# Ledger of designs, part 105: designed miniproteins, single chains, continued (2)

Each design is a single chain, and the fold is of that chain. pLDDT is the mean over its residues in the fold that is shown.

## One batch from the design tools (miniprotein)

Design m7664
Fold by ESMFold2-Fast:
Structure m7664 (fold): chain A 62 residues (1-62)
Amino acid sequence: LRSQLEQLKKEREQLLKYSHLPSVQEQIDKIDTQIMALMIQLSTDPEARALMEAVERAVAAS
């Protein structure tokens, strides 16, 4: 899982060179979504997910 996360971050950095292309920007957005999903999966603790959700709600309520 960590090696996959590192690989995705590396690919994202590589794609940033071509972020002026809409198709590349779509790929960057997709990779960002995958990185977030892996980060959530690495934290097997539902408390960490609940914390993120609580922060998001607090920001929305402010």
Scores: mean pLDDT 71

Design m7665
Fold by ESMFold2-Fast:
Structure m7665 (fold): chain A 70 residues (1-70)
Amino acid sequence: MKKKKEEEEKKKRKEAELAAQEERLRANTSPTSLKYIDFTRALLDRQRAGEKITADDAMAEYKKFLAENK
């Protein structure tokens, strides 16, 4: 087994699966729900990149998201 390559492949596959799932959700989901999904994904992606998001940061971005989508 190629341990290093396998971990990278699993990461790419999970991201591809999430993208395909989001495409299906977009067809049957309201604009508000779609934006919430995109918001959550963005936060998760930032944490994977090594950014430390505090509870205050997440709360501030969530309030901003609500204001932009209302």
Scores: mean pLDDT 69

Design m7666
Fold by ESMFold2-Fast:
Structure m7666 (fold): chain A 64 residues (1-64)
Amino acid sequence: SELDKRIQELTERANKLREEIKKLFDEAKYNGEITPEMRERIAKLTDELAEVNVEIRRLQKEKS
């Protein structure tokens, strides 16, 4: 169904966001600091991840 495809796409997006956040933290650890630009990017990605997770849960409830 289109709903299942949407949930799958959002789940893949959430996984990519988690990977990108992890990569930024790993990069910060390697460089010994978190730059203001990195902090802003992490905050934005974290907010996007939260929104994607809320949308996934809403769609899962709609499917039920």
Scores: mean pLDDT 86

Design m7667
Fold by ESMFold2-Fast:
Structure m7667 (fold): chain A 103 residues (1-103)
Amino acid sequence: MVEEAVKELLEYFRENSSEEEVKEIEILLEAMVRLGKSAAEIRKLVDPEQRLEAFKEIVENMSEEELIEIRIKVLGVKSEEEKAEVRAQVEALRKGVKLELEE
């Protein structure tokens, strides 16, 4: 059921979003699966507000290192330079979530 929900949601975003946006969704889904979220909770991620809440929960409940690992895995990054870029991206995203929480 969870695997089916992930596949359905990824297929939806592949038809309606850019390749870059689909990769961000794949990262979000991998993090949600690791947090033990149900198929029903995963399916809610079609809603942008639910994605923002999920992203906040991920930032609060997952380490920076774990988020970097997921991003490297999903993007298939192999070089040290690309891994450094991923670390910078995760730091920027976490700062963005914190800024949203303050305002």
Scores: mean pLDDT 77

Design m7668
Fold by ESMFold2-Fast:
Structure m7668 (fold): chain A 65 residues (1-65)
Amino acid sequence: MTPQERLALKLQEAVDRFSDLPLDLKRQLGFEIVKAYYESKSEEEFEKKVEELIRRTEERWRKLR
């Protein structure tokens, strides 16, 4: 899998998981995932950062409900 395919897959997984998330929060999550991709030095680091972003987004979304 290419790095670009990996990024696209993670973005799609986030969209599917948070289908009911407000558009502004979806865009913020998307920006953070793309930022993590460019700031990460390895695929492993990128995956770890994405997992943490998803966790934080779930906590934030829980507070808004």
Scores: mean pLDDT 76

Design m7669
Fold by ESMFold2-Fast:
Structure m7669 (fold): chain A 78 residues (1-78)
Amino acid sequence: MTTTELSPAEETPEGVKGKITLTTFDEKTGKITVTEIEVTETDDAVYIKITTSTYQQVSPTEYKFLSKEEKEIKIEKK
């Protein structure tokens, strides 16, 4: 099962931020993968941050945190 959530864009001191969250549940392994894509536009660059969090289902309502991976891409404005 995959669920997509969009957060409203917000203005911050750093710039305009947008976020999309993708949640995938693998019924065969009991793993939940949450992928968050954050885009921040500033005066000098666009920052794209991709955070992937993995959880293991231990009961129908309880999940154990396994790992978190973070990748950041900077695109400079010229």
Scores: mean pLDDT 74

Design m7670
Fold by ESMFold2-Fast:
Structure m7670 (fold): chain A 70 residues (1-70)
Amino acid sequence: FETGHDLVLRLSEELELPVQKIIEAFQLLDLDMNAPTSSLKARAELLVIQLSSLLELNKEQSEKLQHLLA
């Protein structure tokens, strides 16, 4: 199954951000990176808002994040 670690790698590639910066954002939000991505997707609306703010995403990057969490 796909985990939060797998999601972090995909976010790094798609948003063109360093893996470490995304890991730090996940840690600030107390997200379990060993959990299945399905559990993270249950919180997708909140995560898009929170990660977009923490990672200082532009509109295009925020839209990509929303699609990745769908």
Scores: mean pLDDT 81

Design m7671
Fold by ESMFold2-Fast:
Structure m7671 (fold): chain A 84 residues (1-84)
Amino acid sequence: MMLSEKTKKEIEKAFKAVDKNKDGKLSPEEFVELLKVLSGYTDDLDPNNLEQIFKAFGLFLVKRGEKETPELNEEEKEEFKKYL
């Protein structure tokens, strides 16, 4: 499923608040913690729905210009699962 515009804005806002080094990057562990916090404040982001989590992270990387699509490859998904 697609993420809502509200959820995307909350992710961007939370990222800017956490990215104190201003390098434009979060570790997968930090990103997962942000998604867990955001899920407590939004009804459309389920932290137990791995597809939704992967799409949120992929969309974030697309906005950073690091990916063309919000789809994570198998290696990236396996790495991400280590932080869940």
Scores: mean pLDDT 61

Design m7672
Fold by ESMFold2-Fast:
Structure m7672 (fold): chain A 95 residues (1-95)
Amino acid sequence: MSVEELYDLAAEITIELIRKEMPDEADKLSEKVREGAKKAIEYAKKTGRSLDEVLNNLAVASDLHAVAASIEPDPKASLQSELVSRGIREALEKA
């Protein structure tokens, strides 16, 4: 698996979760997720990140999104952070 394939997998799983749990906002949020993955891939290439470094960084990102969800007072924003955390974690389990 390449760095690009890992970020694309995380984006696809996150989008699937958003489509299921937040269908009314799925198109807008899916665009943001894909843009985020694209920027992350560009940053990884620019900084010479290895696959192992990206795997570790995504694990940390998943945990940080879970923490963000737990402290977010807006239920919709909380759910968005939870779905990103879950999407990343499911991608790491398939990697």
Scores: mean pLDDT 88

Design m7673
Fold by ESMFold2-Fast:
Structure m7673 (fold): chain A 110 residues (1-110)
Amino acid sequence: SEIEEKAREVLSSKDPDLQVKALEQFKKFAENLTEENREEAKAMIPPLVEALHSPDPEVQKAAAEAITALSKHLPREDLAEAVGPLRYAVEHSPDPEVQEAARKALEAIE
């Protein structure tokens, strides 16, 4: 979809402000997910997992929040690849807001 393509292009950039904006737009999309949009949402999981590995804590937090929104509409199996990176963020992130966002995402998936 156009939303997927645009989000992937922005997430491949090294500009954290643009990455956060794209992740916030995707979070809103995920919160209003329908069956027709399910495959589009699944295609965003790999770039969201990559965003969890961002050196920018605002990008990591936005990615965790987007995953939490997806967990309301997608089964645990579709989000399995996010579990390891989210646990890593809870245990090793120096940013308490990133730790909290990642913890909430894990609780929503598990």
Scores: mean pLDDT 81

Design m7674
Fold by ESMFold2-Fast:
Structure m7674 (fold): chain A 55 residues (1-55)
Amino acid sequence: SFQEEMKERVEEVIAEAKAQGLSENEAELKATQEMMRMLGEQVDRELAERQAAKA
């Protein structure tokens, strides 16, 4: 589910950027930044949950 959510969000960011007249490179950069942010947040949340379960 998270992978599907991330893919959908990336596609949304690209579509929004292109609709705003941004270049394809700028759209991909924004999508990559959003993807990295989502991955980092998800990893941090899962790590915190696992650490709490092990404590």
Scores: mean pLDDT 79

Design m7675
Fold by ESMFold2-Fast:
Structure m7675 (fold): chain A 82 residues (1-82)
Amino acid sequence: LKEKRQRILKAVTETVRELLERGEISAMEAENAVLAARLAISGMTEDSTVEEVVAELRRELEREGVSEEATERLAEAAREAL
């Protein structure tokens, strides 16, 4: 579980950094995206499926006001890390 959480957070954080470096998201969106990822993984259990984790990440990103385009890229990065 710890390793899965760390992989997701790393993948999302690296993708956020790339989006920020390319000017595709603002610094505020970057902070909000990392917060959303932390919230999504905080509810994760050993029985959590890939679909459930990705769905929760999308929900938290939407709540934090992250754009649809950035949300799709972050969700894909998280899915590939699982």
Scores: mean pLDDT 80

Design m7676
Fold by ESMFold2-Fast:
Structure m7676 (fold): chain A 75 residues (1-75)
Amino acid sequence: MKDEIIELGDRAIDRAYEKEDYSSVLGVSTTISVTKKDSSKSSQIASVEQLIKISERLGDDKLKEEAEKLLEKLK
């Protein structure tokens, strides 16, 4: 699950750069850093929830759907 969260985060960073949303770039980078440092289930859930929020803000429905799918696997 950690690797899937990081992969999704990398895609979110790419999308944020396309939108020139540097606040989202920072938010995702922080989320990836937390995911690498803390492998607990609760931390991974919080990371995926942040990715859902950022994907929604970026208007990327596909990225949001993939993040929601990861959240279902964690719960």
Scores: mean pLDDT 81

Design m7677
Fold by ESMFold2-Fast:
Structure m7677 (fold): chain A 65 residues (1-65)
Amino acid sequence: SMRERQIEELVRAGLETIREALAAGASREDAETLGTQRVVELGRELGLSPQDVSRAVSRALEEAD
């Protein structure tokens, strides 16, 4: 439950970062890079596994499509 909530938090943070970057005129490639960096950073702070962080990145990128 807590782990799934943390993964959802990472996905939301990544999506927010991607959407903000796009709204500011960034390319999709740059926005995706910024979103990925944000998810990785937060995942490390929360102590999530690299696998959980990777899943959150993939979900954020999919939902941004």
Scores: mean pLDDT 87

Design m7678
Fold by ESMFold2-Fast:
Structure m7678 (fold): chain A 111 residues (1-111)
Amino acid sequence: MYESDNPEVQEALRYTAEALRVIGLAVDAELLLRNNASREEVAALRDEVDALLAETTDPRLQALLEALRIALEYMFSDPELARRLVDLVWDALKNGDSAETIRKRVDEILA
């Protein structure tokens, strides 16, 4: 019969897929920082981040994507600030930081 899916399993699967997409974007940003990326490569990754941000409803994943978008904005003008923002994304992914904690840490880096 058509779909007897457990809603809790579907929500967990969706969240896991979105979280893996955020991890992939963080990996791509790390590689751009290491490899003297072109403006076109940075613009392409920004478009990917913006597309996922438009689809994401989870506040924590939104905060991670917002931090990553800001890192990409500063990639050429302030690479050290971009490095700090990408490091924040990695720390937040490892530590399970809340959306509020992520946003506060971004504000502290930008101050």
Scores: mean pLDDT 82

Design m7679
Fold by ESMFold2-Fast:
Order: structure tokens, then C-alpha cells, then sequence
Structure m7679 (fold): chain A 79 residues (1-79)
């Protein structure tokens, strides 16, 4: 459970850094940070699912959704 929450917190931190990079127009950095955030949210999801922690699973899924939304925004801004 603690490891899953740590991964979730890392994902959330990286997502915030990606949002900041996107606002600064640093799209390459934003994409890199989004890839890192996705990795940590996937780790959180797997660990939470294995532990049967439905709330952490939902939080990890929300993190992954936010990563995908920002990724789409970055790609549109680069086009």
C-alpha cells in the first residue's frame, strides 16, 4: 500500500512539472515528464490493483487520464 501511494505521489508531482513545462512552451520537456508520470501512475495502478485498494486504483486511473489529456494538448500545440 505505501509503495503504491509513493508511486501515485511521484506521478502527480511529474504531471504538475509537465503542466508547468507546457505553459512555458517547452513541449519536449513536457512530453518527457508526461512519459515519466505515466510510468509512475502505471506502477501505482498495478500495486493498488494487486493490493485490492479500489480507491488507489481510481486515483491512479485519474492520473493516467490527466496524462493522456495533457499529452493530446501538447501534440496539438506542436502541430
Amino acid sequence: MERAREALERGRRLLREAEEAFRAGDYDTALQLLSEAEHHFLEAYTLAADAGDEELVREAVEGLRRVRELHEQVLKAMA
Scores: mean pLDDT 88

Design m7680
Fold by ESMFold2-Fast:
Structure m7680 (fold): chain A 91 residues (1-91)
Amino acid sequence: MKLSEEELKELEESFKRGLETLDRDTAELEKIYAETTDPEVKEQIIQGLKRGIGELEKAKEELEKHGLLELAKEAEEKIEELKKKIAELEA
């Protein structure tokens, strides 16, 4: 089913807002990870980042379903960025 122009705009705006929130939250989590000596807190941060990837994968699928391919590409780029960041933190 094709979304209305208003629904597509809401989806785009919601996604962009989600990316801004994710970027801010990711920066804060990286800061906490660098400052904490608690391995449990570090593990919780890694799990938080992995949840972020899962939400981006769902968002990408929804964007692709509705033909928002440029935003879907932005989601894919952010997924790869977070995967690289997790790998660096776990190294």
Scores: mean pLDDT 83

Design m7681
Fold by ESMFold2-Fast:
Structure m7681 (fold): chain A 87 residues (1-87)
Amino acid sequence: SKEEELKKLAEELIELLKELAEKYPERRSQFDTLIALIKHYVATESVEKFLENLISIVDFLIEETKDDPEAVKKLQEIKERLLELLK
């Protein structure tokens, strides 16, 4: 289902944020805050609103990690899969 795929993409994004926190320890608190925010959205928002918020988080992260081509590529792949869920 759309909800199941969205939760799966949220988990993949959380795992990527954990990897980024290890790679950029100076930004760990920022990434931990985003993980907490994603978990909050999973618990509190509709599928449609959660999807829109998750896309916004990914766009923010692409800008924040623009000097890291590997991170940008992984984030773009997650974004493309999120956009497919929008109809």
Scores: mean pLDDT 85

Design m7682
Fold by ESMFold2-Fast:
Structure m7682 (fold): chain A 94 residues (1-94)
Amino acid sequence: LVEEAEKVAKEALEKIEKITEEALKANTKDAVEQAKKEIDKVEKEAMRKILTLINKARKAGDTETVARIEEIMVEMGKKVKELSDKLEELYKKT
């Protein structure tokens, strides 16, 4: 479960990083707006998968696994925010 959550978070972050990089290369308002929508979609899908894993651990009474997966979820959200903030800075400058 923890390894599955780590994989989901890693794959989501890699995808979001690529979306961010392509938007920065395009350097247009439309590309930034499209990237924000795609990032939101990827984040929501990853959060759904992670919540499913938390629910499985919770049903098993594995409170330590729940806590570890919640930590992974928090770290993923923090990194997504950092990437989103970079896109907003570019949007304001453009």
Scores: mean pLDDT 80

Design m7683
Fold by ESMFold2-Fast:
Structure m7683 (fold): chain A 89 residues (1-89)
Amino acid sequence: SMKKEVEEAKEYIKEVIERVAAALAEKIPALGEKNGAPQALVDEALASIPKIVEETIKTIESLPDEEILKLYQEILRDEARIEAMLAAG
């Protein structure tokens, strides 16, 4: 059913968002050091991640069912790129 497909799509999208956020949190300190960013800016960036994740998830949950399914299909098509981004050291 469409309701089940939408529910499964939402959960998968949330998991991808959380994985991307975790990968960014690990990389931000090293990127800050490499680019000579002030520690205060690095700390602010790290502190902002949970709020950005929460706001992004709320936005996804507010989308029409058709837009959620479209985003899910786009993520599946781009999964190789997302995985490459997460794996990039």
Scores: mean pLDDT 82

Design m7684
Fold by ESMFold2-Fast:
Structure m7684 (fold): chain A 70 residues (1-70)
Amino acid sequence: DNKKEIEKRIEILLEIAKDLPEPDQDDVDYLKKEYLELGVDEETAEKLAIAQAKLDLMTQEQRDKFIELS
């Protein structure tokens, strides 16, 4: 259940942030490693890392839209 909820929220975030530049790969790799060390599976860790990196680049209006759609 939590995994499906996380996946859905990641999908919404990535859709809102689709026009933002791709995050730096080193930042994504670093965040992915942290999530893997927490016991997250590789596929979900990759998605969480990309979502977190893009969240840091989002405007307040984009973050508000993410909260609205989540």
Scores: mean pLDDT 77

Design m7685
Fold by ESMFold2-Fast:
Structure m7685 (fold): chain A 78 residues (1-78)
Amino acid sequence: SVMDRLRAHGEVMEDPEVLALDAEYNKAAEEEKKAIAAGDLEAAAKYRQEALAKYEEIREWIRKNHPEHAVTYVFDPF
């Protein structure tokens, strides 16, 4: 998950709001993987867009609540 990657880099975020966004991101990313495995490229594209939208919500939450960590959030979400 995005939050697990941030924790691996020493950035701990335990706010229930950002954890809920991370859960929605993880769900969309998992559905994309399932769609790719099934050969459903249209569904995969849809879930990728949903995951990207949640990733941007997480980034905006970090910028608003922890601006010191926003600069370090530069890895590929996929």
Scores: mean pLDDT 72

Design m7686
Fold by ESMFold2-Fast:
Structure m7686 (fold): chain A 62 residues (1-62)
Amino acid sequence: GSVKSLSPEARKALAEAGRKVLDLIDQGKSNEEIAKELAEWFGLPEQPSVEAALRALYERLT
């Protein structure tokens, strides 16, 4: 089922974030470096973890 509270643009941004996380993992980046890169890519403040960065993105999009 689809999360009806998310716009199509928000869903696309989250999908792009997931793709970027996987790409950075494949590059051998640390969790902290992935979180920082993800935050910078979306213009978010630095986050302590990838999960925190994705949560901050979700909050920004809603």
Scores: mean pLDDT 76

Design m7687
Fold by ESMFold2-Fast:
Structure m7687 (fold): chain A 83 residues (1-83)
Amino acid sequence: METYIELDFDGELVRTPDGTVTWNGTVTIRKLDKETGEVVEEAEADLRDLDGERRTALTRALQEAIERGASPEELAQIIESFS
């Protein structure tokens, strides 16, 4: 079975008084079967106060993890580590 990862970001951008934009919300991580489009695994992670520096680091960590075949649960743990 070949699978792919989908990340769905459901949250809001918050501007702080210093002009920094942070994101707060929930990330839904889905592992889908490429042939059927069926969701075979799902996990959710809360993400708080995600600024530009942490966003860059998170993007790299997620890219590496997806490339090595990480599960939705592992991806959720990575996301939570950046909260």
Scores: mean pLDDT 78

Design m7688
Fold by ESMFold2-Fast:
Structure m7688 (fold): chain A 75 residues (1-75)
Amino acid sequence: DEAARRAALLEQSDALLAKGEELEKAGDLEKGARYRAEGEALRALAVGEEEGEEARAHGEQEAGAAKALQEKKKA
């Protein structure tokens, strides 16, 4: 059942996005970005398979950018 599979992916996506947001509020931007990226990838996969792969790649770039931003704050 594609509808049930899609619903499960959206539920997992929402849980990961919520956890990522909680970590960002706690100041853990790197872990927060990783959880948000994973949640966005699952959400994109629920909408379309090709978008799922792109969302995962974009999430890795965002995690890298967040790390670079934290490194800039240390300088």
Scores: mean pLDDT 70

Design m7689
Fold by ESMFold2-Fast:
Structure m7689 (fold): chain A 85 residues (1-85)
Amino acid sequence: EELKQRRKAVLDIVARIAELVKSKAPLSPQTIDAINELMEVVSKTDDPEEIKAALGKLADVVKKEYPELKEEIDSLYQEALEAID
C-alpha cells in the first residue's frame, strides 16, 4: 500500500511537470522521451534510488529545454523526492 502511494505521488508530480510545460509550449520530443523513461522505471521497480535517478533526468531535460521554468521544476523535483522518502 505504501509503495502504491509513493508511485501515485511520483505520477502526480510528472503530470504537474507536463502541465507546467504545456502552459508555455508543446512538449519537446526530448521531454516526451524523458517522461516515458521515468514511466517505464516506475512500472518496473519500487527502488527509490532508481526512481529518483529517472526523475532527476526528467528534471534536467525540462530545465535544458525550458530554462525559464528552472525554479518551478526544481521545486516540483524536491516535492517528488520528499514523497518518495
Scores: mean pLDDT 78

Design m7690
Fold by ESMFold2-Fast:
Structure m7690 (fold): chain A 73 residues (1-73)
Amino acid sequence: MNEGELGERLLDLLDAGRISAEQAKQNAESSIEDEEVKKTTIESIDNYDAGKLSAEEAKKKVREASRRAKEKK
């Protein structure tokens, strides 16, 4: 699983109520190596939990960060 796919999965689990935002952030922190993808995933989880982003919008931000990270390396 690539890091973007992991971030999207964490958001899906959070949206389904299977994990808390805290658990999702802990998983992102421990499992995502790329700093930009990690930061974007954590910010997207926080914004989703705060009602500022939909799950779809949050997943889109994570995908865009993952795409940029792949282009950088």
Scores: mean pLDDT 81

Design m7691
Fold by ESMFold2-Fast:
Structure m7691 (fold): chain A 85 residues (1-85)
Amino acid sequence: TQKLLDVLEKMTEKLIDLYEKKEKNPGQRRLQISNLKKLLEGAKIAADNGEDPSLLEQTIEDLIKYAEKLDKELAEELRKLYDEA
């Protein structure tokens, strides 16, 4: 569980960095970053409550699929990060 949380945290940090550097609309940038931070916080709360690790795995897979639509190179980096965990 902790390894999956660490992976999710690193993934969200990379996506936040992408939005900070590439998103030109300040409102959209703030919204997307806020959503990523809420996703990570929710995952940490679920893990603290002893929720099934498969929920974290599904969240990670969904995040990678989302990244594939935004930046292919970043998605490949996220996949490698998950595979190394």
Scores: mean pLDDT 79

Design m7692
Fold by ESMFold2-Fast:
Structure m7692 (fold): chain A 70 residues (1-70)
Amino acid sequence: MVKVVVLAKSSQVKDDIPEETEAKLIGIKFEDVSVGDIIDFTTEDSDRIYTAEVVEVDKANKTLKVLVLK
């Protein structure tokens, strides 16, 4: 899993997502993620699929900073 830091969420996302969470990426490996990518992920505590835009990739700490779109 990777660490996801949620910088902001769309007003249509009514879920309480933690600002920092362990996440499983769907359909992409962490090493293949770039800034500006749209990614799908699940959190450890939920089977809900979130869609987010990647704002920052921290390869040293295996961390993505994202804007959650839905």
Scores: mean pLDDT 82

Design m7693
Fold by ESMFold2-Fast:
Structure m7693 (fold): chain A 62 residues (1-62)
Amino acid sequence: MTVPEIITQLSKDYGERFDGGKSKVILELQKILGLKPDGWGDKETLQAVNDKRFSEFPYTPL
């Protein structure tokens, strides 16, 4: 699974923004980005994804 696919799944699972759910998907995202892999997806984690790697893939709200 690619990182854009992971972000798409997060958008579907958490709606408008991912702001506090633990997930194995978040763990994988954090590992790919070199962030702390705690599985806690707060706004900081998702913002880092969008800002650093995915300016070409906008986060899709619900």
Scores: mean pLDDT 55

Design m7694
Fold by ESMFold2-Fast:
Structure m7694 (fold): chain A 100 residues (1-100)
Amino acid sequence: SEKKERIERLREEALELRRRIVELINEAVEKGELTEEEKRELLELLRRYAETELEIVELEDAGKDLEALREQLEAELENTEPALEEAVKNKELAALPQPL
């Protein structure tokens, strides 16, 4: 079905976004610094990843509380920047936020 094909495409997009996020985080950790431009790019990629995952959930199960999930994702994104900056400064990979 068209719905199944769209879900498969979104899953591929989510995987690509996740790979890019990991690449940028690893680069920032190696440098021990996260620039304003790099922070903006990472937050934008994390937001797109979250939106893509949410769209998959919406297509797969209309019974799920999408509003509660959106609120959770927004809260996680808001806390991501300071946590990421601290982890990068300390060169601690284990403290880096995971993709949503």
Scores: mean pLDDT 71

Design m7695
Fold by ESMFold2-Fast:
Structure m7695 (fold): chain A 74 residues (1-74)
Amino acid sequence: PPLPQYSPEAIALVDEILRRLTTGSEEELVALVREAIAADPRLRDLPARLAQMATAAGRDDLAEKFRALAEELA
């Protein structure tokens, strides 16, 4: 599927989140996701997708934080 066109600020934040997904702290990554959603509210579905990626990366605690954020925003 095609990538949605988001603001440059939101794209930069998503890129940073993806780079830090395996090594970044849970607190920092959740804060970056909240900042990305604040920059582009269309990204409210992003936490659910990031939870799947965090699980695939072996970061179950991070995946749980992202799932909680997705539920908060639903």
Scores: mean pLDDT 79

Design m7696
Fold by ESMFold2-Fast:
Structure m7696 (fold): chain A 61 residues (1-61)
Amino acid sequence: SAVEEARRQQAAMAEAQARTAQIGKLISEATAFLKRGEANPETAAADQARAEAKLAEARQL
């Protein structure tokens, strides 16, 4: 029915908004790791790897 279709569309939009928020969070976390690596050469390689992992996770969403 049209009512059930509308409810499914609303649920799909809510899920899309949740995915967008999660992507934004992962990008912010990746940026934080990159900034930490720039400030701390000893951890730079590990911070870059963690940032790349967060960006890869974001790409899967």
Scores: mean pLDDT 86

Design m7697
Fold by ESMFold2-Fast:
Structure m7697 (fold): chain A 63 residues (1-63)
Amino acid sequence: SMKAAAEAALAALKAELGRAQAEAGRLYQTGTPEEARRFAERKQAEMDAKMAAVMALIKEVEE
């Protein structure tokens, strides 16, 4: 069902965000704050796009 697909996509998105946050923290610790910032900004944009897709699936289920 579309609801199950949306829930699975949301769970995968949350796992991906957790891994990205861990990598961003590692980059900050290596002393490259500019690169860490660019990584975080790029990853935030990717996550925002994926979240929008999940929200679109949820809206379809609500209709």
Scores: mean pLDDT 77

Design m7698
Fold by ESMFold2-Fast:
Structure m7698 (fold): chain A 96 residues (1-96)
Amino acid sequence: SMAEELRERLRKEHGLTDEEIEEFYKAVNKIIEDMAKGKTLEEVKEQYLKEAEASGDERKKRIIELAFEYVQEHLDTFLAIADEVEAEIAKRRAAA
C-alpha cells in the first residue's frame, strides 16, 4: 500500500512515467548500497548529481534529486538498511 501511494504521488505531483518511477527506485537502491560502503548521504548526493549534470539529461537529474529527497525524509530507516547490507557484505567476505 505505501509503495503504491508513493508511485501515485510520483505520477501525480512530479509527472513521472512508469519507466522514470523504476529509475527512481533503482537510484534509491544505489544510494543505500553506497551508504552501506561507508559513504555519507552528502558524498553520494554530490557524486550522483555531478554525474547527472555531466550527462545533460534534465529528467535524469530530477529523478536523482527526488530519490535523495526521499532518502533524506526516511534517513533513519535507510541507515538501518545500509547497516544490514554492510553486515551481509562483511559476512560474504569472511566466507571467501
Scores: mean pLDDT 78

Design m7699
Fold by ESMFold2-Fast:
Structure m7699 (fold): chain A 100 residues (1-100)
Amino acid sequence: GEAFKQRALEVLEEAIAEAERLIAELDLSNPEDAELAEQLQGLRDELEELAEEIKTMSAEEVREYLEELVLLLEDAVEKTTNERFRELLTRIAERLREVV
């Protein structure tokens, strides 16, 4: 229902805000931080697009999409080499699992 969609949106909005905070803390003159900033910006943009799409989806469509997203995030956690990015992806996946 609407309460489920609202909780999903809140998790995504919190994840976007956390990614933006991490980007703000990075020293872009450092190559490692610059690479992490690109990864975080990509994640933020994808989550922002998903948050807008969720507003037009049914609760059932949102549930199925989020279940698939959790699996993709968990796969990304296993494949990422950056510990800070891995920790963020893990937190987002865990938060989404609590909603679904």
Scores: mean pLDDT 84

